Designed miniproteins, single chains. Designs and how they scored, part 103

Each design is a single chain, and the fold is of that chain. pLDDT is the mean over its residues in the fold that is shown.

## One batch from the design tools (miniprotein)

Design m3583
Fold by ESMFold2-Fast:
Structure m3583 (fold): chain A 87 residues (1-87)
Amino acid sequence: SAEELLKLLEELEKEVLELMEKLNYPEEFIEKVRKTFESMKKVVRDPSVSVEEQKALIIGELRELSKYASPEIQELLEKAIERIREL
């Protein structure tokens, strides 16, 4: 459901941002990631977008983020993608 997807994104955002702070990521990059999560949450809150389309768009965004991420963050993103597929 959209509510489960939103909750997963909120939990993932918190974990990713906390880990980025611990790994001393540049503030500019942390802000870009924060904005990406804001964009994904807007998609989930849009009732005109189907749940299947929301899942596809979010998985695409998470895969894009993983290209620039360290292995520790990539692990979190890949686990989240698998959980989203199960919703």
Scores: mean pLDDT 85

Design m3584
Fold by ESMFold2-Fast:
Structure m3584 (fold): chain A 80 residues (1-80)
Amino acid sequence: SEELKKKLLEEAKKIALKKAELMRDKSDLEKMNEIFEPLAKKLFDAIKAGDEEAVAKAQKEIDKKVKELEEERKKEEEEK
């Protein structure tokens, strides 16, 4: 459905923006894709299934991973 496509696109854009915020160079892109692809798949599968609880859980898992990566980035900046 068009509504489903819109929801998938919006969530994909959110993930892409978070990857961009965490990405410093081209090598980070591969790392970000490896980390976020399985999480994005889980979220998209939940959206396609109409499972609101699974969607919320997947979004929380993505948020947690973003925070973990932000902490790694801060540690790298401190070592600079």
Scores: mean pLDDT 78

Design m3585
Fold by ESMFold2-Fast:
Structure m3585 (fold): chain A 60 residues (1-60)
Amino acid sequence: GAMEAARARAAGEGAVAAARALGGPDEKIQLGEQGKRAGEAGDWRTGMAYAKQAQDLLGL
């Protein structure tokens, strides 16, 4: 639903921000951006999966 999509967007945005702040590689930033895009499209399941992968790779 809309709330889950919003959570996926927020998680993706957080992963991107964290990767940039920590000087993470572009690949991890791209994964966070993929999560954000999926959440914006309403595919919150896919968005959360990408955001989770990005956060796991960043140790978050």
Scores: mean pLDDT 68

Design m3586
Fold by ESMFold2-Fast:
Structure m3586 (fold): chain A 67 residues (1-67)
Amino acid sequence: MTQYVVTSQAPSREIAERSARAAREAGAEEVTVVPTPSGYAVSAVADSPEVAERSRRAMEEAGGTPV
C-alpha cells in the first residue's frame, strides 16, 4: 500500500505541536515536527486517503498551513 504524506507549515513550535497532535487524533501513524528557517514543518503519514484528508483538515484547524 502507498503511504500518503501530509505536510503543513507552522509559524511557532506551539502551533506545530498542536498540528502534530491533531494529525495523530485524525489517525496518522507517524507524525514528525522539523524546524525550518520559516518556522516548523509538520509531516503526517497516513495509510489511506481518508486519514490523509482528515489529518490535513485537523492540522489546518490547529493553525497549520497545508503545503
Scores: mean pLDDT 79

Design m3587
Fold by ESMFold2-Fast:
Structure m3587 (fold): chain A 97 residues (1-97)
Amino acid sequence: DEERRAELVAELVRRKLAPVLEATTDPAERAAIERIAEGEVTREDVANLSEETVEAVVRALEEAARELRERLGDEELAEGLRAVAEEIRRVYEELQK
């Protein structure tokens, strides 16, 4: 069950990030979005994102979290995705200072 849950979460995250990736042409931003979809993102990846892309990624992760909560009842995984979205926004804000 746990392994199947991880696969479903990964699929959901990739599905929600797909429109953001399709709208993005900059190679560095695309690489950062791909790393986020894989569950890995660095401070340097966030530094390469535009404000518009950060907001789109955060929204996609929040939508994935909402779907996990509402459809699968997985509050812990939903909170995990929300924490990732908040961390990306926080790091981006820090880099603007």
Scores: mean pLDDT 80

Design m3588
Fold by ESMFold2-Fast:
Structure m3588 (fold): chain A 61 residues (1-61)
Amino acid sequence: ATEGERLLREIVALAKQINASGDEAAIAELRKLDAEFIANGRTMEALRALRDGLAALVARL
């Protein structure tokens, strides 16, 4: 698998965990991170930033 494919799998897993938590503040932060990823042009650098942001968010649940 490519780095992008691995990051996407991790992002999907982290997003599922956040959505399943029922934490409205965490879900709102997830939406903000997704919007930042789109605004930053969906680059590999932006994809890594999204994954890292979601991982940090999950660690705070």
Scores: mean pLDDT 84

Design m3589
Fold by ESMFold2-Fast:
Formats: structure tokens, C-alpha cells, sequence
Structure m3589 (fold): chain A 60 residues (1-60)
């Protein structure tokens, strides 16, 4: 979806900037949109990525 794609682009940009907390927030929001759209597998994958980025943010 266009909404998921936009959030993934924002998350990717935050990640490239080293802002892992912002990246986690964007991926969590993308997961919520994917779930609302019925894409449970994508939502699960995005929540996993968000948790990894969140852990990275806490380590810094």
C-alpha cells in the first residue's frame, strides 16, 4: 500500500541517519497499517524489525 510504502521510506531514512528510535517508530506504524489492511505476515515482519531497531536505539 502507498501508506505502508511511505512509512517504510521514512523508516529507512531514519535508519540511514542512525536514528534507530525513529526507525522503530516508523516500522511500528507501518506494521499497524499492514495489519489494518489484512497483511498479517507483513505486520509480523515489521514488528520484528521495529523491535531490533528499538534494541539498537537503547544500546546507544
Amino acid sequence: SAEVDQLLREGGRARQAGDFGAAADYYERAAEVAEREGDTDLARGLRHVARQERARARAQ
Scores: mean pLDDT 89

Design m3590
Fold by ESMFold2-Fast:
Structure m3590 (fold): chain A 97 residues (1-97)
Amino acid sequence: GLDERAKNLADALSESAGLSKEEAEELVTLIILDPEISDFLKIPRDLKLNEEQLERLKLFLVLPYTYAPELAKKYGLPEDDKVDKETLLKLLEKLKK
């Protein structure tokens, strides 16, 4: 499961974007476990994040195109960084197997 820092990020994402807590936790988990995203963000795939790793993950979720334009384009994230509920649910579905 997610550590307390990653769970707090998922809770904040749920509140800001209107996802359920379960959807937000699953999204954060699958992002951390995605090889291309985790390698770009330099975060470990062990679901434990330090403060610097958490900030990189936040930047990718809040300003994906500004922070990581090529990665954002690959995952279908918007060029205007308008990351709404529909955008995040589409990302979640792309990350699910």
Scores: mean pLDDT 82

Design m3591
Fold by ESMFold2-Fast:
Structure m3591 (fold): chain A 77 residues (1-77)
Amino acid sequence: STLEKVKKLLRETMDRLDREAKDEFERAAVHLLIAVLLSTNASPQEAAEALRRAAERLKDPRVREILLETAKELSSL
């Protein structure tokens, strides 16, 4: 189902952030955002928009890149 694909992508994104983020505050903030998206059963479009909005406000280039990649993948669902 689409919901299962969204949840899989969001969980994989959390794992990538744990491995690759260098800014601990931004990592924690994005984890909270993803937890909200998971708990509210966000649609692909809702999740993609939330991640794009977050990426525009963050400073860690690796966190931004991961969020934008995930948002693009979500938008293709």
Scores: mean pLDDT 88

Design m3592
Fold by ESMFold2-Fast:
Order: C-alpha cells, then sequence, then structure tokens
Structure m3592 (fold): chain A 68 residues (1-68)
C-alpha cells in the first residue's frame, strides 16, 4: 500500500492515519513506523512528502506520550 501522489492533503492524512493505525496494530515500534512511512512516501512530490512526514512525526510523538 503506497500513498497516492494525486491525493489531496486531506486524503493523504487519511491514508497516513490508516497506515499508522495498521502498523501500530501489527506491533511496530515508532522507529519502524517512521521508516515504513518514509519508504512508502519516497515517490511523492517533495511538498506532499514533507507534509506527510511532518504529520507522522506528530502522530509518533502523540503515540509515545500515550505510552509513557
Amino acid sequence: MEFDPEASREELLLQLAKTFRKLVDEGKTPEEIKAEIERLTADLPPEQRAFVLAAVDAFVKQYEAEKA
């Protein structure tokens, strides 16, 4: 499952949220989740990729705060 380069920012956030939840449910660590999202977004335009990576960093920080 790769991110759609034609997707809107809202659709990219929904795809990210679903992917993040799936990886958490699979028992992936925050570091593994970040690495997987970076890999899945490699083919996105730089602006869209930067947006998704900023969002995943925020999701990881929230997840780590809930876990602590």
Scores: mean pLDDT 76

Design m3593
Fold by ESMFold2-Fast:
Structure m3593 (fold): chain A 66 residues (1-66)
Amino acid sequence: SKRTEDASAVGQAAQELINGDVQKALDILKTKLGLSDEEAEKLVAQLQKAIAQGKAESAERRAALA
């Protein structure tokens, strides 16, 4: 299922961002979702914002993020 695959890829990218590996997060989004460099960078920025807000709200377990 594309929805399940997309959710899995986003979750993996979010986990790499939590670990501080921005390049690996970009690579996951580009290879698994077929995103361009610009699209992957925009999604990474959105995930980083969601991660920061999640930490502030004690949402550390929400790896799938919006």
Scores: mean pLDDT 73

Design m3594
Fold by ESMFold2-Fast:
Structure m3594 (fold): chain A 61 residues (1-61)
Amino acid sequence: SKAEELVRKAVEILKNATSDEDIEKAKQYVKEALEAAGLEPTDEMVDSAVKVLKRYVEEKA
C-alpha cells in the first residue's frame, strides 16, 4: 500500500539519520503515511509514530 511504502522510506531515513534535518524528513513521510491511511494526523501523532519507529530501528541495529 502507499502507507506501507511511505513508512519504509521513513525507516530508511531513520536508519541513516545523522541530523535534525533527517528526523524532520522522516516525520514528513510518517505524516504522509498516516494521511494515505485515511487519518488526519496531528503533530503529536506523528511524533509518537516516529518515536516508535526509532525504537524499532535501534533494536534491529
Scores: mean pLDDT 80

Design m3595
Fold by ESMFold2-Fast:
Structure m3595 (fold): chain A 75 residues (1-75)
Amino acid sequence: MKEKEDKEFAELFELIEKGDLESLEKKLGLKFNSPEEARVGLPEALYLRIEGLDRERVEELRTLSRAEAQALAAA
């Protein structure tokens, strides 16, 4: 398993939590209109950045992103 994917995902998610969309745009090359949009769009953006991942691993990252997005929405 590639720990770099988890680390990169965690860093991107922290930027979303801080509302730092400018830094997120610089890292991904994608512009989001809001932190909420970034939370739901992150799994696809991450997949594009780290293409070639095992399908199982990509699904784990998507599941984690959705769970974290739901937790933030509930807060």
Scores: mean pLDDT 61

Design m3596
Fold by ESMFold2-Fast:
Order: structure tokens, then sequence, then C-alpha cells
Structure m3596 (fold): chain A 105 residues (1-105)
């Protein structure tokens, strides 16, 4: 469960990095696409963390979901600067989550 959740979080990180590159390039459509793919991976990882009884990881992933939704809404609103800031914070949150999951497995 947690090893599978970690793999999904690692995939989400790659999608967030691609979304951030798209935002910096001014490509809103591509940014939304990759941010939505990252969101799907994080939502699946959260379900696995909940099933494993890992409350700490569940809360961390919930905050990342909130951030990703906020980034998508800012891209849709045309606020690419705010979207980039949120995606950078999401990226750091994903990295920290991976580091913490590695210590548990």
Amino acid sequence: LLEEAKKLVEEALKYVERALEAVKAGDAETAIKYAEEALKQVEEAKKLAEKAGDEETTIRLDRIIYGLRGAIENVKAGDLEQAAEILENVKEGLKETIKRLEKKI
C-alpha cells in the first residue's frame, strides 16, 4: 500500500514538473492537462494511504490535492504567476511526502 502510494506520488511529481514548465512557457492548456494528471495520481495515493491507516500521509496528500486544485483554477483564470507559485509549493510538498514514505518502507 505505502510502496504503491509512493510510486503514485513520484509520478505526480513528474506531472507537476511538466505542468510548471508549461505555465512558465505560457501554455495554459498543457499546464491544466498535466496538473489534472498529477491530481489523479495524488487522489489514488491518498486512498492507499487511508487504507494503510497512515493519517500523516493522508493529511499531507489532502493538502497537495487542495494546492493542485488551486493551481488549476489560477491557470483557468489566466493568473499564471500565482499558478506557478502554487505548483512550486506542491512540488516541494510531493518531494517531502516521498522522503517521509521512504523512511517508513
Scores: mean pLDDT 89

Design m3597
Fold by ESMFold2-Fast:
Structure m3597 (fold): chain A 85 residues (1-85)
Amino acid sequence: MKEEMEEIIRGAEEAARILKTDPSKQDEVAKRLEELADRARKVSPEAGDILRGAAQAVKTLPPDEAARIVEAFVRALRELYEAEK
């Protein structure tokens, strides 16, 4: 469970990095975040909701703003994970 969450968090961090590096991958990043949200929801409904919010931000915002919002959601997700330790 905790190992799965750490993998999901790292995946979301990588998604934000990709979006900052290559804005043309915005649709791919949104899809990856939705897949991570589905995985997270099986472990923690709260984590799933956070990542779903991140995916929605990527779909609706410019790439640079979306990356910043995804980073904020990843921080919230990491705080949830650390609180469960």
Scores: mean pLDDT 80

Design m3598
Fold by ESMFold2-Fast:
Structure m3598 (fold): chain A 78 residues (1-78)
Amino acid sequence: SKNREELVKLAKEILETDDKEERQKLMRKMLEIPGIGEAIKAKIEDKYKVPAEEAIEAMDTEELKELAKEILKAIEKE
């Protein structure tokens, strides 16, 4: 689906950059994708027990990278 393709593209861009601010920006864009983005937001909030925006702001660059990898793995499994 178009939404899945956009999410995969954004997640791969997170993996290709080393800049924390860019990773946070791309992660926020992923959460804005209809349906799939809402599901990822819910998983982040369940894992970190805080609003997704607060979790993303608190993450370091490696945590953002690992989260993007987990998201890609989950999508590729479906």
Scores: mean pLDDT 82

Design m3599
Fold by ESMFold2-Fast:
Structure m3599 (fold): chain A 74 residues (1-74)
Amino acid sequence: MSEEEKVKQLVKNAKEYLKKVAEEHPEAFSAFAQLVEKELAELIAETKDPKVKELAKELQKELREFAKKLEAEV
């Protein structure tokens, strides 16, 4: 799996988990959202490929918007 595919898969999995947490454990939502942000930030810091960094930053922005939308619905 390429680094780009790993980043896309991480964000996809994060969105699915955030949605599940919002539905089943809304009290844990903020903590889980922070954990996901930390994992993605660490991935951005560790990657040496500028393309992967740019993609990860764009997907991080999408993830933040998705999390805000879910939090507003809880």
Scores: mean pLDDT 76

Design m3600
Fold by ESMFold2-Fast:
Structure m3600 (fold): chain A 79 residues (1-79)
Amino acid sequence: SMRERMLEAIEREAERLRERARALDPGKGVEKAEAVKRAYVEALEDPSRYAELARELGEDVTPEEVRAALEEVVARLEK
């Protein structure tokens, strides 16, 4: 489904960023993870991010679907 593809794409990006944050600065991994989380939260208020992400998925998606997927990613990062 489109929702699953959106979540997979966003989750892959979040995983890459968190993994690199941890590997790049072991002593500051938490701070880097917080910066990544802040970036995703900021994206929730920027509709241009939704359009770009929808384009990467290669399917017709709505900005509201992208927003919902981003909210789920942010919820996971809150762990």
Scores: mean pLDDT 62

Design m3601
Fold by ESMFold2-Fast:
Structure m3601 (fold): chain A 89 residues (1-89)
Amino acid sequence: SADELAARFIADLDARIAALRAQLAQTTDPAVQDVLQWTIAQLEKIRAQVEELSRSDLSDEEKIFELEILEGLALIVEGVTNLILKRLS
């Protein structure tokens, strides 16, 4: 169901955000800190959108379509983050 997919996506986002926060706590490079903080903020925004979508009155099919878009956005955010971090190292 859409609710099961949303719950799984939220769990995956929570795990990733936790990992990024742990990395941020151990990082002393200000440029790396800025990138990690931006990434966390973007993923938290996506998480909030997933929660809002789950509470909407949209059909399961429409919710699944919107979830796929949000998953794509999360992948783009992580891809951009990885490219910037590689340039800083």
Scores: mean pLDDT 90

Design m3602
Fold by ESMFold2-Fast:
Structure m3602 (fold): chain A 87 residues (1-87)
Amino acid sequence: EEELLEKLNDQDPEIRKEAVRQILTDPDMSDEAKVKAIEIAATDPSLEVRKAALDAIRYTTLKFSEELKKKLEKPYLHLFFEVQIAE
């Protein structure tokens, strides 16, 4: 878990993209790690990393707990707008 969160700050955008996907699609990953991954992805300079985070959320949203969905609402909206403004 902590190792994957550290990879979200990697210099290689492909490594960051893989890390965000793994964190968001892993059902055993903590709610805190998923919120953190979305927050970091929303500010990522790579559009591909931001898109990967949105795709991972959409893929796994139905598997998220009600509590996690509440925690993700604000980070998700931030990420969503950061992808939209990138054209």
Scores: mean pLDDT 74

Design m3603
Fold by ESMFold2-Fast:
Structure m3603 (fold): chain A 74 residues (1-74)
Amino acid sequence: MKVAVVSPKAGEALRFAREELGADSIVALTAKEAMEIAKKYGADAILLVNPTDEEIEIARKGAEELGVPLIIKR
């Protein structure tokens, strides 16, 4: 499973995706970057770690357009 992960702390996001989800992950600092990565390389899910309301809105629209689940971790 390939997951586009959004976090202001890239190391934390990468650890979560790899260790807890067992996923091959691509880390982005913003939801916009994660959408671009998901479109270019493909992703099975989008994961937000400690997102802002703006990040959630952007990622929700992107996940809906790509037909992939959106996962939020607080």
Scores: mean pLDDT 73

Design m3604
Fold by ESMFold2-Fast:
Structure m3604 (fold): chain A 74 residues (1-74)
Amino acid sequence: SIAEKLEELIEELEKTPEEEFEKVFAERMDEIMKSASADLGAKLYEIALEYYKTKDRKLFLEKLRELIEEVKKR
């Protein structure tokens, strides 16, 4: 499921060194976006934009976890 892919992304990103974070995120996000709905894709894009603006890795991971919980409730 898409929620499982997002959970795998979070686990991988938590283990990823800072210098590789954006590369890993970009590659995995491309894979996830191919199976995401337009609505979910838009939300993922907003979270990614906020990360590029703030560079706050912890906040980014928290936003992804919130999105996973929202997806699981639907």
Scores: mean pLDDT 77

Design m3605
Fold by ESMFold2-Fast:
Structure m3605 (fold): chain A 110 residues (1-110)
Amino acid sequence: DPEEFFRKYGVDGELAKELKKKAVEAGLPSGIAAAMAAYAVGGEIGEALGRMGLSSSGLDDKAKDYVAAMAKKSTLENIEEVAKEVLAWLREQYAAGKITLHPKLAQELL
């Protein structure tokens, strides 16, 4: 659980919670939102938690790379817009057959 690791390892848990909350409110699945929040908070622990979250997310490598890159550019001020852009990109790429998603994740996105 990325939120539990934030709390345990002294990462800015309140910033991470707010980033995840805004990403979920924008329509991202909770697991992807948590991974994006981890990358956005930054630091070695934040990046490690972000990688761990994406590795178990059900995204393929192309989608993982895109989400990680977008998350690293995210701030509390732009996370809602970035999350909407990520959601739209994932839906469009999946519909076009350009990425693969685990069936459970596809159900959450569609």
Scores: mean pLDDT 80

Design m3606
Fold by ESMFold2-Fast:
Structure m3606 (fold): chain A 78 residues (1-78)
Amino acid sequence: EEEEKKKEEEYKRIIDELFDLGVQALSLAVDKVVLERELERGINPEEVRKQLAEIDAQMDEINTRVAELEKKLEEIKK
């Protein structure tokens, strides 16, 4: 098995995961904007704050994973 093929396969896996995480982050960002507007209008503030905290936690997890993958991607590109 050629080393270049292994790097290419790993690269594709990382790119695919980054795209999936990007889509998830975009979806969460849209939900966050909607919830922030609801909070500003005083709509179910307790429930909205809880949902915002859950979104922030999910976004933090995504950002951590993205940072890990970006480091691996830089190593592969070298």
Scores: mean pLDDT 82

Design m3607
Fold by ESMFold2-Fast:
Structure m3607 (fold): chain A 70 residues (1-70)
Amino acid sequence: NELLNEARYFASNVREIAEEEGLTEEDLKQVLKVVDGAIERALKDPSTPQELIDELEETRRAIEKLLEEL
C-alpha cells in the first residue's frame, strides 16, 4: 500500500527529510497535516484492508505526536 509505505517512511525520517529538502517548520506541519488527513480518510474507507488498519493507526499516532511537538 503506497499511502502506508510513504506515511511510515515520512514519519520515521521526518527530521532527515526536512533537513535534506530544506522544509521549514511551517512546511513540515503542512505536510504532516496532509498525511494525517490521508490516513484518516483511509481509516474511514470500508475498502481499506483490516491488515493495514493497525499500521495506519500506529503511523497516524506517530504523525500526531510530531505535530504536537512542533
Scores: mean pLDDT 76

Design m3608
Fold by ESMFold2-Fast:
Structure m3608 (fold): chain A 56 residues (1-56)
Amino acid sequence: SPELEEAVRKVLEALGVDSPEQLLTLPWDKVREAIREVVGEERADEVLAYLVTSVP
């Protein structure tokens, strides 16, 4: 969805990485914290699910 795509872009920018695949090389705690800061606690799980599903 457009909202999740925008959230993913902001998370990538916050963590200084260029692609969702690079997020998998980072500690999950750091990734999850950045997602919470961008979209909030309620949507953090949606963004995580989107990232896991979008990376083969």
Scores: mean pLDDT 74

Design m3609
Fold by ESMFold2-Fast:
Structure m3609 (fold): chain A 94 residues (1-94)
Amino acid sequence: MRELLEEGIRLAKELYEASRKLAEETGSQSYKEAAEGAKEVARALQTLLDGGDPEEAIEEARRGVEKMFAGVSAENWELAIKTASLVEKVIEKL
């Protein structure tokens, strides 16, 4: 579990930085939403890693994934898929 959470946090942070950079460079609200979604996923997975409430963290992670896909760029699509896949693996093991 810990290794999956750490990997998920890493991927979500990578997607956050990539989407935030695109949002700053382009002024795109969609890329800003993708960055906010990735940030929410990273925070939710960190909450699980710290032993917080699983139900609240799962709900936040799922909302974060929805925001990620609402605004993700084509070049970051594979990273978003990997992040979402890892979130589902974490949820299945809870």
Scores: mean pLDDT 86

Design m3610
Fold by ESMFold2-Fast:
Structure m3610 (fold): chain A 75 residues (1-75)
Amino acid sequence: DEERERREIEERLERSVRAAREAAESLENGGDPQEVAEKLRAQGLPDLADSVEEAAKRYGPQGAADILRQSVEEV
């Protein structure tokens, strides 16, 4: 059923967008990127967690937060 599949995809996207916004907010408020990534993994978002850790290593926590906010706007 395409309608059920669409609902499951929409719910997954909504959870990912919410988690990304919360992660960005935590990083902006001085949160540890490693702790933020662990929380994302616990929420079933390991790819997003890996992206946060990688971005924080390359651009720092504030840079990672900026990337997450931009990614949320594109989704």
Scores: mean pLDDT 78

Design m3611
Fold by ESMFold2-Fast:
Structure m3611 (fold): chain A 88 residues (1-88)
Amino acid sequence: MVTAESLFELGKEYLKKGDYEMAILYYSASISMLESQPEPDKELLAEALANMAEAYLKLKRYDLAKKYAEEALKIKPDHELAKEILEK
């Protein structure tokens, strides 16, 4: 069974391996699944957005890294990873 959580975990796996393109693919799939739900898990959504921003930062796509970090903070203003990405 494919869940938003399992897609997020696959994204983290690829991020650890340095495969940032695959990490983004799985994070975006997780986000799309969450956004299709009437009451999405805000904690997981913010976490997926922040980790996708980190993957974009690793690819030196600063425009997209900032965009997704800001979206994560809009959902969870105290999200540490998203704040850290915006400080880089």
Scores: mean pLDDT 85

Design m3612
Fold by ESMFold2-Fast:
Structure m3612 (fold): chain A 91 residues (1-91)
Amino acid sequence: SMAERRELLAELAERLERGEVTLEEAARLAEERGFEALAYMFRALALLEKGEPEEKVLEYILKAGKILGEEKGYIDEEKNEKKAKEILEEM
């Protein structure tokens, strides 16, 4: 559920801030609990920390956005790609 996803995100965010888990471990924990979009988001951040190409980071962000859009019935892949690029440019 969305409430369970929010609780997991808050828990993993605190554990990441404390250095108790890595982004890859956070992605695995999210995936194990069925939160694929959250897992892709953490993997995108892990790729960004490794200095992987922007295109590869963007691919994972778009995968997360697509899953979240499908859950809510809001699908616009071109608009999501533009927003993801804007976020990366601001980082």
Scores: mean pLDDT 74

Design m3613
Fold by ESMFold2-Fast:
Structure m3613 (fold): chain A 71 residues (1-71)
Amino acid sequence: MSEKVAREVGLILGAIGAYLDGDVETAKKFAEDYAKLMLEMGVSPEEVIKRAERLFKDYPEALEAAIKAAE
């Protein structure tokens, strides 16, 4: 796995794990960093939002942070 793919997976798991642990602020930070990494990798803002909606559907504050970062 490339360094960027490893970072992508780590940020997704970090966001979900923090949210499930009740650390909403840390979850938001990981979700925001995920969106920023996707943009850095050349993913369009529209595609980042679509991916965030799929990944963070059950984690509304994390989803909102990712969408805001993609704007």
Scores: mean pLDDT 85

Design m3614
Fold by ESMFold2-Fast:
Structure m3614 (fold): chain A 66 residues (1-66)
Amino acid sequence: MSDEELAEGVAKAAATVYNTHGKETAKRAIDTIVASLRAQGLSDETVEKIREAAEKAIEEKAPPPG
């Protein structure tokens, strides 16, 4: 699985959590996934890139707080 495919999957999962449980739960889900990826031996650079892509996807899917 490419880092981009993984980032897309994490972003979609986080967006789903955001829609159902809100931003705080979605951010916690991203943190949990990121910790799991680190435990699997992914580099800090790859993990950081995935985290940033997922956070950006949530912000783009969610309207800015009014």
Scores: mean pLDDT 75

Design m3615
Fold by ESMFold2-Fast:
Structure m3615 (fold): chain A 84 residues (1-84)
Amino acid sequence: MSEEFREEAELLRRVAALVKDPELSAQLRAIAEELEKLAKEAEENPEKKEEIEEEANKVKAEASQLLENDPEANKIFEELEKEQ
């Protein structure tokens, strides 16, 4: 669970570093930081894992919408995901 959040956060940070749009880059970094916080909370409070998963799914949905709105960023995301 926390491993998935950290993996997603790392992917989003890598995409953010490669995209040309500074606004999109900043938004992807913010989402990555939120996922890292949720990963840490899941590790520290295992009993709250379902609540944290629900929150993480909302954050992931926002990331997906941002990527769908930028074809170049989406292509970078897909290529980096294949390398994992």
Scores: mean pLDDT 80

Design m3616
Fold by ESMFold2-Fast:
Structure m3616 (fold): chain A 85 residues (1-85)
Amino acid sequence: MLPKEVAEEIVKAVSALERGDTEKAREHIEKLKELAKSLEDEEKKKGALEVADHLQKAVDALEKGDKESAKEHLEKAHQKIDLLG
């Protein structure tokens, strides 16, 4: 399982993106990246950083008005979250 703090930042970033709040999503993605880099488990670190990357791409897509690309990146983030437990 991911550390609780990492999981909480993922949930907050996803919730912000679902609301279209790209500024709040960016804040939580940056916290997620910082927490992920501090993980000692390399597989969990890699997985958390992959989630952060997909969430960042969803933010970028929303800012460009590309809602379909944003949904695809959110779906990829959800798939990675499920694999991390």
Scores: mean pLDDT 82

Design m3617
Fold by ESMFold2-Fast:
Structure m3617 (fold): chain A 68 residues (1-68)
Amino acid sequence: METLRVHLEISDEDDPETFVAAAEALIEAGRAAGKRVELHVTILSSGNPEAAEKGRAAAERIREAQAA
């Protein structure tokens, strides 16, 4: 089985909903093409602890979408 490798780099200050939706679309496209999707998510830290928590939550949602 071929693997579709995707790297998503997002800021913890960005809107997580947009990136979760984009990740879900990429996973669906990969599956439609008969590929295994391998998604690597990097969260860029703004230095704000509250933003860092939101970034971690977004990364978890993206990993969950990849696993589904």
Scores: mean pLDDT 74

Design m3618
Fold by ESMFold2-Fast:
Structure m3618 (fold): chain A 82 residues (1-82)
Amino acid sequence: MEGYKYALEIVQAIFDLKEGKISAEEAFELIKKLLPKLSEEDREMAAEMIKSYNTELNKELAEAILNEDLEKIKKVLKEIEK
C-alpha cells in the first residue's frame, strides 16, 4: 500500500515538472528519496503509468526508474524541464 502511494507521488512530480511547477532538481530529489521505498512491483507500476503519457522521454524515464539508475533519471528529468 505505501509503495503505491510513493509511485503516485513520483508520477505527480513528473507531471508537475512538465507543467513547470517544479524544477528537474526538485523532481530528482523527490524521486531519489522515494525510489528506495518502492518494491520491484511498485517500480513496474510507476513505469507503466509514466509510459501511459506517451512521450519518448517518459519511456526513457520509466526504464531508468525500473533499473534504479539515478544518473539516467537525473539526465532525463533535465531534458523534460527544457
Scores: mean pLDDT 80

